# Ledger of designs, part 37: designed miniproteins, single chains, continued (3)

Each design is a single chain, and the fold is of that chain. pLDDT is the mean over its residues in the fold that is shown.

## One batch from the design tools (miniprotein)

Design m9273
Fold by ESMFold2-Fast:
Structure m9273 (fold): chain A 92 residues (1-92)
Amino acid sequence: VDAVAAQLQARAAALAEQLAALDLSPEGRAAADEMRDRVARSETAAQQSGVALLATTLPDSQREGALLAIQLEMTRKDYENVADYVKGKQKL
C-alpha cells in the first residue's frame, strides 16, 4: 500500500509539472483552479465525471489545463484515500 501511495504521489507530481509546462493564461489558470476545487469537493466517481464533462465545455485554450488539473486533484484525492485507509483501516 505504501508503494501505491508513492506511485500516486509521483503521478500527481508529474501531472503538476505537465500543467505548469502549459504556461496557462490567467483565465486558464482560474478555470484549472475551479476544476480542482470541484474535484476536491466531489465524493463520488459520478461527481468527478460531471466535473470532467464540464471541463469539455471550456474553450480549447483552457480545456487542456482544466483536464490536467482534474486528473491531478483526482490523483491527490486517491493518494489521501489510500494513506487514510492504511492509517485508519480500523475506523473505516
Scores: mean pLDDT 74

Design m9274
Fold by ESMFold2-Fast:
Structure m9274 (fold): chain A 99 residues (1-99)
Amino acid sequence: MTPEEREAMRKATEEVEARFEEWLAAHPEAPEEERLRFALELALEMAKKFKDKPIGQMLIAVIEGVLTGKKEEALERIRKIEGATEEHIEAAEEIIEQY
């Protein structure tokens, strides 16, 4: 990952965090499931900005796996991404299984 790509990802993360905090302030009574869904939808929107990069493709697969519950489909998608390692697959599996 280039320094420019890393900086873009950092700014994207800050934007997602700010938008999530704004949403929480407007919906303080929202249950945990709705908060999680909104956070994942924001993360997916941000990841799609990097869909042409391996990291963006991995993030999209993980988030969609969590949102749909299709763990095996998400893991197979990650395995087909150039540069994906077993460590990436294991991390993705842990995240998807948590939700």
Scores: mean pLDDT 77

Design m9275
Fold by ESMFold2-Fast:
Structure m9275 (fold): chain A 75 residues (1-75)
Amino acid sequence: FDELVEKLQKAKTVEELLKVLLDILNSVPSDNHTLILQLIGLMLRAIGMALDGKPAKEIREETVKQVKELLSRHL
């Protein structure tokens, strides 16, 4: 996860951010349904923020914060 979190921090566009979130999602064990659903929720929030006209930097920073919190809670 550390390498994927670093890639998430370096994402310049919402598309890059979503691609890294998919890589994180694919790295989660399939039996951890709660973490999978929460990561999908974060992807939908990132899309919602982009539709609201939020800058990519703000979306990235909020998403990184929430991903780190989720991983610390479930791992």
Scores: mean pLDDT 81

Design m9276
Fold by ESMFold2-Fast:
Structure m9276 (fold): chain A 98 residues (1-98)
Amino acid sequence: SAREEQVAALELMVATLEAVLAEMRRLLAEGREEEAQELAIETLELLLRVLKAFDMPQELIERVEKLLEEAKTASARENVEMLEELLEWLREELERLK
């Protein structure tokens, strides 16, 4: 069903963000701030494509579009904080659908 596909997509996005946040923290610990920022931007672009492909709620799509715009001008540290907030939002959406 469409709902089962949306749940699977959200579970994949949550797992992806958890892995990306771990890698960003590793890169930042190594002083690789530019690579951490590039990873955040690439991840947000990927998540936006997934959200649109699975016809996810417009509110969530608009939130990720806004975060992508902000990520391009934010520091790598601010991007970690923004992606942590997005992860919590995605977890809440996943609980709402289950």
Scores: mean pLDDT 86

Design m9277
Fold by ESMFold2-Fast:
Structure m9277 (fold): chain A 70 residues (1-70)
Amino acid sequence: SREELLEQLRKLAELLLDATPLSIRELAEKVGLSQSNASRAYQLLLEALRQGLDPLDDAVLEEILDRLQE
């Protein structure tokens, strides 16, 4: 569901901010995303950070979710 995906994205963002030394495959398994969705979400989260956005902001996470579903 959309709510489950949003929670999974939030967990991925938390692991990114914590600089967790895991591969994309391991991150995907840990948060419950497919490897393809985890890879795409991770790149979008990095781009949000580069732009100075808070990756734990609900608006930022919802925008990332919408881009994953396109």
Scores: mean pLDDT 84

Design m9278
Fold by ESMFold2-Fast:
Structure m9278 (fold): chain A 85 residues (1-85)
Amino acid sequence: SAIEEGIELAKKAQENPDTKEGLIDGLKAQITALDYALENNDGIDAEKVKEAKKLVEKALEALEEEKWEEAEKYIKLADEYVKEA
């Protein structure tokens, strides 16, 4: 998934500033996708999707502050919530 790709990119972003911008754009796209899921998919676990979105938003904030380990943690947790939804 794009979120799983984001976990790998977060690890690389610690060593590559160009990867940081790509990861930020990717996380913003994931927030848009999660919003779409909440609006358009009956029968999904909406609470898990909401928690995933919150975690992606926290990952984005951490990444903008260059808190790489915190960003990776939130991306990983968001992916787990999406898989369970």
Scores: mean pLDDT 72

Design m9279
Fold by ESMFold2-Fast:
Structure m9279 (fold): chain A 75 residues (1-75)
Amino acid sequence: SALAEAGATKLTEEEQKEFEELFKKAKKLILEGRIEEAEKVVNEIREKFKGKMSIEMEVDIGVLDIMIGVQKTFP
C-alpha cells in the first residue's frame, strides 16, 4: 500500500478499466472451470500490459496463474 504511489503505473483511465475487466473475466472463467479460456485471458493481460504493470499487478497475475495450475491438477 505505501509503495503503491511510488510504483504507480502510467496507465490511462481506459487502460486501468480494461485491465480490471480482463482480470475479472479471468477470475470468473477460473471459477466456472473454463481453465483453458482463463489461461488465454491471463496471457492476453501479460502481453497487453507488458512494461506497464506495477509490481502489485504482476503479483495479481501470478496468483491467477497459480489458481489455474491448481484447478488443472485438482478439477
Scores: mean pLDDT 76

Design m9280
Fold by ESMFold2-Fast:
Structure m9280 (fold): chain A 115 residues (1-115)
Amino acid sequence: DERAAIVAEAAAAVREAPADGLLLTTHALVLSSMGEHEGARAVLEEAIAAAPDNSTGWYVLGIVYKQLGDDEKAKEAYKKSIELDPNNYFSKYRLAKLEGDEKKAQEYLEKARKS
C-alpha cells in the first residue's frame, strides 16, 4: 500500500522535527489523510515560513502538492528537502518517481529502508 507507506515515511520524519514544526506538520498530515489537501498545504507553508530549513516539512509539502496534482511544486519541494538533507532518500525516491526514473527510484527506496 503506497499511500500507507508514504504516511509511515512522513510520520517517521515528523518525529525529528522541532516542537512547533512537529505540531504543524502533524496537523497537515491529518488534514491530508482526510482529503483536505489545500488545508494541509496552508498549514505546511506556515510551518516552513517559521522554519525554512525543516527538510521534513519540505518533504511532506511535496507529498501534499503531489496529492493536489501539482507535480512541478512537488518536485521543487522534494529538491529543497534533498538540498537541506542529502540523506533524505524518501524525498529522492519521490522525486525520481515524478521524473519517471523507475531504476533510480528503486535504488533510493532501498537506501531509505536501510537508513
Scores: mean pLDDT 74

Design m9281
Fold by ESMFold2-Fast:
Structure m9281 (fold): chain A 113 residues (1-113)
Amino acid sequence: MELEELLERIRRALEAGDKAALAKALAEFAERYEKIRIDYEMGKVSEEELRKAEELKAEVLELLGLPASAGAEDLLRKARELALESGSEEALKAVLEAEIEIGIRQLELAVKK
């Protein structure tokens, strides 16, 4: 699962103290998680896939000291903070791209409610 690989990237970046790598991994995780959540609402993924994504998200939130109720937007906010602290343009671009993709998907879902 891609989210499991991203969780490993998050753990390694935390151990290394690499804020740029952590920001990129968090941004990619937030985008992939939100895609699964929205795809589930659209009937494109199974309940089992959503449950697995929710479990991996909970583990990421615990590693970052964020509340269990936090979602993709909270992960993106943390990623943006880390990217800014790192001074990495590559990390900032990764966060911006994830924010744009998530925003588009959320707008698509909102107009169908």
Scores: mean pLDDT 85

Design m9282
Fold by ESMFold2-Fast:
Parts: C-alpha cells; sequence; structure tokens
Structure m9282 (fold): chain A 64 residues (1-64)
C-alpha cells in the first residue's frame, strides 16, 4: 500500500506539483487513520477540488 501510494504521488508530480502535494497530504491522512479534509487540502495546495476528489478516490482504492 505505501509503495503504491508513493507511485501515485510520483506519477501526479510528473503533470502537476500541486496535484502531487494534494496526493501526498491525502495519503498521509489515510495512513494515519484520519479522514482527509478535501476542501482544506484543495485550498492549501491550490489543486482544484475536482482533482482532490479524484485523488481521494484513487488513494481509497489503493488502501482498500
Amino acid sequence: TRAALEALIAEEGKRSPKAAEAARLIAEAVLAGEKPDLARISAETGAPLSTVHRLDLRVSEIVS
């Protein structure tokens, strides 16, 4: 799971540093057993809320 999350962050980073940062924050929250605050992550990283929602779904898929 951790390796798959790191691969996701690296892949998003190739297209957008903001998307990579959002993916990292979502992954950290999920690995800590916390619920990611998607609106806050969008505001803090500058990634669009739609991108943050897509990343949250992908992180959930990886850790399920």
Scores: mean pLDDT 81

Design m9283
Fold by ESMFold2-Fast:
Structure m9283 (fold): chain A 73 residues (1-73)
Amino acid sequence: MQQNRELVEQACRLLAAGQARTVQELCDLLGVSQRRLIEAFQAEFGMPPKYAIQLMQAGGELQLANGTKYRLV
């Protein structure tokens, strides 16, 4: 089982690198269920992954509690 922080960091890297564009693509690449991904994003960012993806696509960034930031190139 992946920990929430590790899972969202991997997801954000995939999004930033343009390797995934949807929640389903993230689930397929990370080998996790959509439910698990939603739980991890809610725990780390307080939002579901679909909203986080929309924020990044709008030129925003996601920031973890440790200060690490992710955005689309």
Scores: mean pLDDT 75

Design m9284
Fold by ESMFold2-Fast:
Structure m9284 (fold): chain A 81 residues (1-81)
Amino acid sequence: GEAEELAKRAMELVRRGKRLYEEGKRLLEQGDVLRGTGLILRAIGDFFEALLLAKKALKLDPNNKEAQKALEEAKKLLGIK
């Protein structure tokens, strides 16, 4: 249903954001400040979108475990407790 589709999309955004964040950090370590910063900002955007989609999925189905996982991961990656 809609909750499952939103939860899957949220987890996809978490996974993509993690990849972008790690690549961004690698570029910063190599001195490519502009590209590295750009990837990190994109990763932060992905984490915020994942947070919003996971929250929407949980409003539709509070027992959706994938949505709960996506919410927890996004909060952790954004430094929200």
Scores: mean pLDDT 90

Design m9285
Fold by ESMFold2-Fast:
Order: structure tokens, then sequence, then C-alpha cells
Structure m9285 (fold): chain A 78 residues (1-78)
């Protein structure tokens, strides 16, 4: 399914980038959930992954994530 492909692509992209951005494995599920949300809204897996990436997820994650992380935390940088 598109959701399963999205999870797989999100995990692969996260693992490829986590060393460069110095982000923890604990945020991988959050990244995957953001991607899956967009796929449920009608985006393709690749479009969803690209959108979360361009929204600055890795920049946000590398700036010391918050303990009580929510999807809202990714949206407050305006």
Amino acid sequence: SAIEEARKLAELLYDANKGVWKIPDSLKPVFIEQVVRLVKEGLSPEEAVERVFHQGFFQWASKDFKEDFTEEDLKISK
C-alpha cells in the first residue's frame, strides 16, 4: 500500500540523513508519522517525504528536540 511504501521511504531517508544532521533514532517514528499523515491526505509517498524534508524537519530535529514532541512543534516555526 502507499502507506507501507511511505513508511519504508521515510525510514530510509531518515537513516541516510541522521548522521549528517546529528538527529536521534527516537525521532524516526515522528518523521514517519508526518510522512504517513500527508499520504493519508492524498500525497504520493515521495511527495510526502519531500514535503516533510522541505518543511525543515531535520533542521528542527538538529536544534535539540523537545521531550514532549507533538506534530504542532513542527508547525510553530513561523
Scores: mean pLDDT 73

Design m9286
Fold by ESMFold2-Fast:
Structure m9286 (fold): chain A 86 residues (1-86)
Amino acid sequence: TMERILELLIEEIRRLGSEEPEVVEKLIESLRKEIEKLTEEDIVDLMATLRVADEIRRNPDLSREERAALRKQAVAEARAEVEAVK
């Protein structure tokens, strides 16, 4: 369901922002109406983008080829997670 798909995105945002939980909750509240307008495809792309950005932040020495592979993997994983909660 869309509700479960949205929860996956919210959980990913909380996971990546775990060091600043109050800031994350305020951001989620501020963006709630915009987040609720996202399509399934938007959510998959956003989850993948957040994961890739976080991984690059932790490993800045990743090559262009490794970054491209990470993006492909992140999209596939986000898609699978979205499909699993339908």
Scores: mean pLDDT 81

Design m9287
Fold by ESMFold2-Fast:
Structure m9287 (fold): chain A 81 residues (1-81)
Amino acid sequence: KIDEVKKSYETKLNKVKEEYEKRRQEANDLMEQGKKSGKDAEKLIARARAELAHADFEYERQVNKIKTELKEKIEKLKKEL
């Protein structure tokens, strides 16, 4: 039923969010390490920014996919007799 489908997709969204937050934390740790590195700061900060951008892109892609799938499944269930 619709509530069970919504619950399943909430679980999927939570997993994607946890993976995204972990990746952002790892990139932020690189950023902090970069700030303390003096001459190498710019290189480490650039790497951390690239990791953040990639994490943001992948998160948005996965969230949009999950939301689209949820919408399609709910629509299908509403048309089911």
Scores: mean pLDDT 80

Design m9288
Fold by ESMFold2-Fast:
Structure m9288 (fold): chain A 76 residues (1-76)
Amino acid sequence: MIELPEAVLKHSERVQELYRMVLEGKSAAEIAEKFGISVSLATTAKSLLSTYFNDDAVLDLVERSLETGEWIVPEA
């Protein structure tokens, strides 16, 4: 049984499910179909969660992007 990081557990069930799909090796296309989002959004979310799964700011950005179906770009 794969234990989810505490930061991920503090976020919505959507973020938790997406993280589990990333760990299971699901493709960006499968993630896009499951969440009703673009393949581009799914690809970026998969990449970010693989690297920054303990970063609350990144997890919040992913959660908001899943709700809108598009990326919320942080101010550069």
Scores: mean pLDDT 74

Design m9289
Fold by ESMFold2-Fast:
Structure m9289 (fold): chain A 60 residues (1-60)
Amino acid sequence: SAELEAFVARATAGFDLTEAQRAALLAAARQAHDDYDPSLETRPLHRYLGGVVEAELRRA
């Protein structure tokens, strides 16, 4: 979604990422959004997605 893409773009602002790294990070964010279950995850969606993006940036 455009909102998810904008979120990822802001979270990665200032990072010099390859096309493959950007694609993998966006795919991970989309998967996390699709898999989000508020009955199992105590963090609100935006904090959960922020954590996923941050973890992927640390691995990249």
Scores: mean pLDDT 76

Design m9290
Fold by ESMFold2-Fast:
Structure m9290 (fold): chain A 56 residues (1-56)
Amino acid sequence: MDQFVSTLVQEGKLTEEEAQNVVDTALGLGEVLGFDQTLVGKLIQHFAEVEVAFKG
């Protein structure tokens, strides 16, 4: 979790709070839908890109 948040802050230009929300949402969705680690990682990256695009 901490590693993903740090990566999103550096890579996605998100605040720590925004990065935490992205990670929490992707992990929660992955847990409910039974996604593997690879799919959860892709969801985190996709949500981060959407947040960055929305801010820009």
Scores: mean pLDDT 72

Design m9291
Fold by ESMFold2-Fast:
Structure m9291 (fold): chain A 63 residues (1-63)
Amino acid sequence: MDLELYNRVVSLALSGQFDEAVKALGLVQGEEHYLKAKSFLKGFLPLLPEDKRKELQEALDAL
């Protein structure tokens, strides 16, 4: 379950669906997979254009 959710977070983020990626992150129950997925999204922030970076940051702050 958690590995599938982790893969869903990654897939959604790579397709630019950051709101859905953060929602999927919120469904991860295992601490290890949650922290890995959250770190992936945070590490993605400096690689995004400013508008997409703000979108992802706001979604993460809403958790």
Scores: mean pLDDT 77

Design m9292
Fold by ESMFold2-Fast:
Order: sequence, then C-alpha cells, then structure tokens
Structure m9292 (fold): chain A 77 residues (1-77)
Amino acid sequence: AAARDAALQEVVKHVNEAIEADDKGDYETAAKHLERAADAFEAMGWTQASDAFRKAAELVKEKKMTAAEALAVAGNQ
C-alpha cells in the first residue's frame, strides 16, 4: 500500500507546483510538473491518467494555456 500512497503524494505535490508555476505565467515549469505527475501515475499502472497528464503538459508548453485548462481539454477526449 505504501507505494500507491507515495505515488499519490508525488501527484499532489507536482500538481500543486504546476498550479504555482501557472500563477506566475511559467508554462515551461508548469508543463514539467505535469509530466512528473504523469510519471507517478505511470508508476501506479494508471496509464489513462498518465496519458492525460502528458497531453496536458504538451498543451501547456506548446499552446501556452493554463495547467487547469490543459487538464480539462486532455480529460474530455
């Protein structure tokens, strides 16, 4: 059970860091933290969530939208 709890803590940490970077207009840093959250989901075997977060990171980096907007777009495919 500890591995799942650690991975979920990593997701929460990186999502919070992405939001902080987003508030500062630092889309590169926000995208990197979304990618790290995706890595944590992948470690749990949650491939669909991992794929959504990687897509959100690309949207933030390439299209210069907020992390929240990118997650909404990626999650509604």
Scores: mean pLDDT 78

Design m9293
Fold by ESMFold2-Fast:
Structure m9293 (fold): chain A 83 residues (1-83)
Amino acid sequence: EVVSSSIEISEEDGKLVIKLSSTKGEAESEKRAAELIKELEEMGVKVEVTGGGFNPWTVAQLEGILEGLKEGTPFVSVSRTEV
């Protein structure tokens, strides 16, 4: 099956905002995404989900963002889509 997911990362009111859209959720990815979102929110990031759930691609994007923030890398706005 073709799965389409997107992630948009921006800065609003001095906070990083991650906007996620996904058409298919997986239970394992949902659990991992919840852990990553908790860590991101503890770092001051806001996460908004507008789709059916999380998949391995969206989890990988969240892990990359969290790793970059932990390493002190300056954040840059980005938009990505999985096809």
Scores: mean pLDDT 70

Design m9294
Fold by ESMFold2-Fast:
Structure m9294 (fold): chain A 61 residues (1-61)
Amino acid sequence: IRDSLEALTAGLSAAQIAAFVRREVGSVMSPEEAAALDAAARAGDKEAVLDLAVRASQRAQ
């Protein structure tokens, strides 16, 4: 999952990746995880956004 997300998102900004993650798995994220995703997106931290995406995907089944 992580490697595939890194490859697919190589051309995307942290904000674009965060928006996609929020749409796909936002409903299963905790309020704290959603806030962390928004903070990482604003900071331009692609690595943090991808880590949160993997965590949310695992929880989403």
Scores: mean pLDDT 72

Design m9295
Fold by ESMFold2-Fast:
Structure m9295 (fold): chain A 109 residues (1-109)
Amino acid sequence: SRELIQQLVDFISDYESQPESLDLLIEYYKSQYPQLNNLSLEEQRESVRALIDAMADYLLETATSVEQLVAGLVASLDRLIEESTDPRVIQHFRDLKELVIRKAEELLG
């Protein structure tokens, strides 16, 4: 159970930390935190990477099962899709939702 939670969290963190994913997340976070525009691109990437790491740590501390983790992530992604206006950001969250569900199915059988 805990090993499967770790594998799912690591998979998501690795996916979000890829350069193309990271740049889309920066655009999303700039809409919420315009002060990111005062930072260089590399500093923006470092800031968002730190947020990804903090989220991964939080999920590892709070998740009780893969099923609970997936349900929580899917609900959060559905809210982000509904609240987002950039089609590229919406597509990124849709892709992440599909990947989370598929990875969970793989891990659970």
Scores: mean pLDDT 85

Design m9296
Fold by ESMFold2-Fast:
Structure m9296 (fold): chain A 60 residues (1-60)
Amino acid sequence: MREVYFLYLMGKKLGLSDEEIVARLKELGLVPEDMTPEQLEAEIERWKKRVEEAKKKYLE
């Protein structure tokens, strides 16, 4: 999942749409072929929450 998150951020930085990012991730075999952009966004949100919790642990 870390690699998927990284590639998602790179795609956003390049100005790609969520649909284009999902299509590229499917071509790379990193997500299931039936993955929707909405499902990917939910997984990205969960990953962001984990990163935020880890940062708070070190900032305390």
Scores: mean pLDDT 72

Design m9297
Fold by ESMFold2-Fast:
Order: sequence, then C-alpha cells, then structure tokens
Structure m9297 (fold): chain A 67 residues (1-67)
Amino acid sequence: MTLKINPASRVAAGAAAHELLKLAPGNPLAREALRTALDGGSAEEAVRLVEEAARSLGIEVVHVPSL
C-alpha cells in the first residue's frame, strides 16, 4: 500500500491518519496524528506522526505537495 500526503496540509494529514486507523485501529502514532490534526496542532507535527505510523506498518509514504 502507498499513502499519498501533502506535507504542508493538516487536513491531508488527518485524512491519512484516518486511513491508517482503518488498517490498524490501535496504532498509537496514527491516533495521535489524527488528534493533532483535529485539535489544531501544527501541520508539520501531524504529518510527522502520520509518516512514523505508516513506517511502523510498512506502508510507503509519497509526498505530493499539490494534494
């Protein structure tokens, strides 16, 4: 599975975290990424947590700045 993410978008990070939670509902990094995106945290922090969650699940992340 390949996950596309805009590294500058908190909304895109939240959507990506939601997709990761469909695959692994108990993943703590994906849960924290979703919380960060929803609670108005930084886009950078939300994206970082999504990338770490995807890495822990063996999912490739592709940065698409225009997504």
Scores: mean pLDDT 78

Design m9298
Fold by ESMFold2-Fast:
Structure m9298 (fold): chain A 79 residues (1-79)
Amino acid sequence: MLKIPENYSPAQIKVLIESTTAMAMMLLSLGTEEAKKRAQELLDQAEALFEENKDKFTPEQAKEVQEQIDIAREALEEA
């Protein structure tokens, strides 16, 4: 699980989750089983971080993050 510094704003936490999700998507583009496994690990970390910090987001921010995670999870299943 990613450790968040105490001074991170909800916006900074959102960027961290989205960046981790984007990195997972980049790894999936490599087309190897090892990259797919690493992408799954990163996506699991992003999902855990999102759930732990969900109450810090507005409903709109939470929906945006969830949609990004859902897109990445679908890509992982198709890979």
Scores: mean pLDDT 80

Design m9299
Fold by ESMFold2-Fast:
Structure m9299 (fold): chain A 73 residues (1-73)
Amino acid sequence: NKVYVKGSGDYGTGTMTGLVVPAAKELEGFKSADIDPVTDSAVITFEEGTDIDKVIEELKKKLKGSAKVEKGE
């Protein structure tokens, strides 16, 4: 149900608030986002039953390589 996102360094801390979280909110099943601005990372939680692999692929396309997106536990 969770997706882990880490900034690639090109956009810095603003990547989470300006790019990642807005993109994730547009995806079906979005529940919450927990942002760590110190590490330029976020944990995004989706509802149970969400296709996390599809979410990861859509986020990667929207972020254009500005952040690393991985499946959470």
Scores: mean pLDDT 73

Design m9300
Fold by ESMFold2-Fast:
Structure m9300 (fold): chain A 86 residues (1-86)
Amino acid sequence: SMEEEFEELKEGIGEEAVKKLAEEIKKEFPDLSEETAEKLAVIILAYNGELLKMVKEGKSAKDIAEKFKLSSKQATAIYNYLLKKE
């Protein structure tokens, strides 16, 4: 399941890195829940190369939402974070 996949990805990335990025996301997007910010942090860290490629190829937040089955708000948070970082 997606929940099992996120748990495995989180363990592979490291809890400290996920927590730190989730706190940054939550600070920039305070309307997101802690659980949502953590989920977005896992996606960003696990799929960083693929997400950066999508942005570089001119893909939109909507394309990210479709690929990762996210809401528009969640995908926009990822998109804006990636643009700010690279």
Scores: mean pLDDT 79

Design m9301
Fold by ESMFold2-Fast:
Structure m9301 (fold): chain A 105 residues (1-105)
Amino acid sequence: MYDELLALLDELIDTLRALLAAHQAGDLLAVIGHTLRVIGLEFDIERLLKQIDDPEVVELAKRILEKARQLVRDILTDSASVEELEARLAEIEALKKELAAKVKA
């Protein structure tokens, strides 16, 4: 269960990084494709969280999902600088590292 959650979160972060790169390049088709993949990954993660009884793990994962949704919204509305988007992605990566430490300890 936790290995599946960590794998989905890693794929989410990699997809968000690809989305940011596509946004910087002005590649609209890639932005759309990566956005749809993020949405699919968010549904898969939320489904998995319903099977997890650890409230601290669930709360960290929900915080990651909320920050990911905000990052996608900011990209699609062109409401943030690249520097601000990269900082937000770093926050998501830090939360995933914290979650990984809790499930491996």
Scores: mean pLDDT 87

Design m9302
Fold by ESMFold2-Fast:
Structure m9302 (fold): chain A 80 residues (1-80)
Amino acid sequence: SMEDERRRLLQRLASALVAHDLAAAVELARRLSELLAPGTVVPLVYYDEATKRYEVRDVVLRSAEDLVAALEAFLAEARA
């Protein structure tokens, strides 16, 4: 089902972020943006090797296209 596919992609996104595979994370976010309804809450997790900390942010989608933009903004903040 589409719901099972969304869950699988969300799990893969979390795994990519924990593994520091940012290119895979952006690609998975792009794929998810085609499947997620507005109002969906997406947890973003990033581990910063420089500070030895996890950055976590819950993002509420206004539209599907917002997920990629939100992820890119989150990653830019975490790396700054």
Scores: mean pLDDT 70

Design m9303
Fold by ESMFold2-Fast:
Structure m9303 (fold): chain A 65 residues (1-65)
Amino acid sequence: GPAAEAAELLARTFSDGAEVLTKEEGIGLAAAVEGLGLAPASRERAARNIGETATAREAGEKAEA
């Protein structure tokens, strides 16, 4: 749905051109996912998955360049 697309767009934006995904921004994104009203289990998994995806993509880019 639209909320999932927005979350994916955010993850792509940070990994594609932005070097700025600080700890504070990661916390903010997790709070935004909570605000979407997802089920508790989905919220926990989504927050962790978003953090892992952003970190993995940034680490990949840093390793290559």
Scores: mean pLDDT 54

Design m9304
Fold by ESMFold2-Fast:
Structure m9304 (fold): chain A 77 residues (1-77)
Amino acid sequence: MPLDPVTMEAHAEAQKKADAGDPIGMAKTLYETGKKTGNTLTLESAYMAAKTLAEKTGSEEAKKLAEESKKELKKAK
């Protein structure tokens, strides 16, 4: 399966942020990568992570990330 170096690097960075206790940074990394590569699975992961964070923490940044990720997903079909 084609695996972009950018996608691989971003998933590694997202994992590092999750391990460091930065779930918002993880969601943001997945969103930026999905937006840049057009990878729908990465965008869906960003959307789900941001949505879950927004629901659990009430974070406005997480709500914004969920909304933007959903918008990019619609654009990608």
Scores: mean pLDDT 75

Design m9305
Fold by ESMFold2-Fast:
Structure m9305 (fold): chain A 90 residues (1-90)
Amino acid sequence: KAEVQALLDEANAAYEAGNYEKAAELLRKAFELAGEAAGAPVFREAGELAREALLALAAGNEEEAQRLNEEALALLAADPEALRRAIEAA
């Protein structure tokens, strides 16, 4: 899906530039759209956790960022079919 890819590209560019706040918001939007395409609301929840993780990283709280990232990955791992569908839709 062109919109998801565009958001991921913008998020990656923001992350590489050190703009973690912008990267966090773009990543959240990408996950939300991927979840809509897959019919899996869990991606919206994972995207919000990923956004919070990047914001924590921007604030210098690496432990909190790691914890939130692990929670997001655990949500995605709990529904492998939804993850597969989101990858195919993206």
Scores: mean pLDDT 72

Design m9306
Fold by ESMFold2-Fast:
Structure m9306 (fold): chain A 89 residues (1-89)
Amino acid sequence: DAEEVVKRSVAVIRANPEEVRAQIDSVEGEAAERQRLLVRVLEEGREEELIEVFEEIERATLPLLEEGKFEEAKKVAEEILKKFLEEVK
């Protein structure tokens, strides 16, 4: 679930900061910017807001994923996440 995903992400970042930084540095473009913004949200102690966003994504995308509509699910998830990250900027 969304809360467990966020909790695991926070634990991984705190336990493996150098590996997380190396992973971010190994990606490019919009994916790299998205990763940096997500890490910033977690570093600023805003994980509760991120949990709420991922719960919204899960509710919106789960029916699509169950139907095998992965591209539509990704598009919906990206729209919800983009809206949240614009508010964080």
Scores: mean pLDDT 68

Design m9307
Fold by ESMFold2-Fast:
Structure m9307 (fold): chain A 89 residues (1-89)
Amino acid sequence: SLAERLREAAERARAAKAADPRVVAGVESVLELALEALELLDEEEAERLVETVVRQLEAAIASEDPLEAEMHVGVALVAAATALAVARS
């Protein structure tokens, strides 16, 4: 399921970046907002959101620079927050 793919990506990101509390907190926020958005979005919109979030979390995992990892999590956070805000309007 989309929710399972999202949780798996978040768990991998948290594990990979466990030493960076800002990245971990950001990933947790992304997961919460994205899961809430998935309850409101149609399947096509939900899949696009999950693809975007997973891509950004994987980029954060691949980042050697903590600031670069934080930036990728920030992009995922904006995507999830925007999707939720639009779905609620």
Scores: mean pLDDT 87

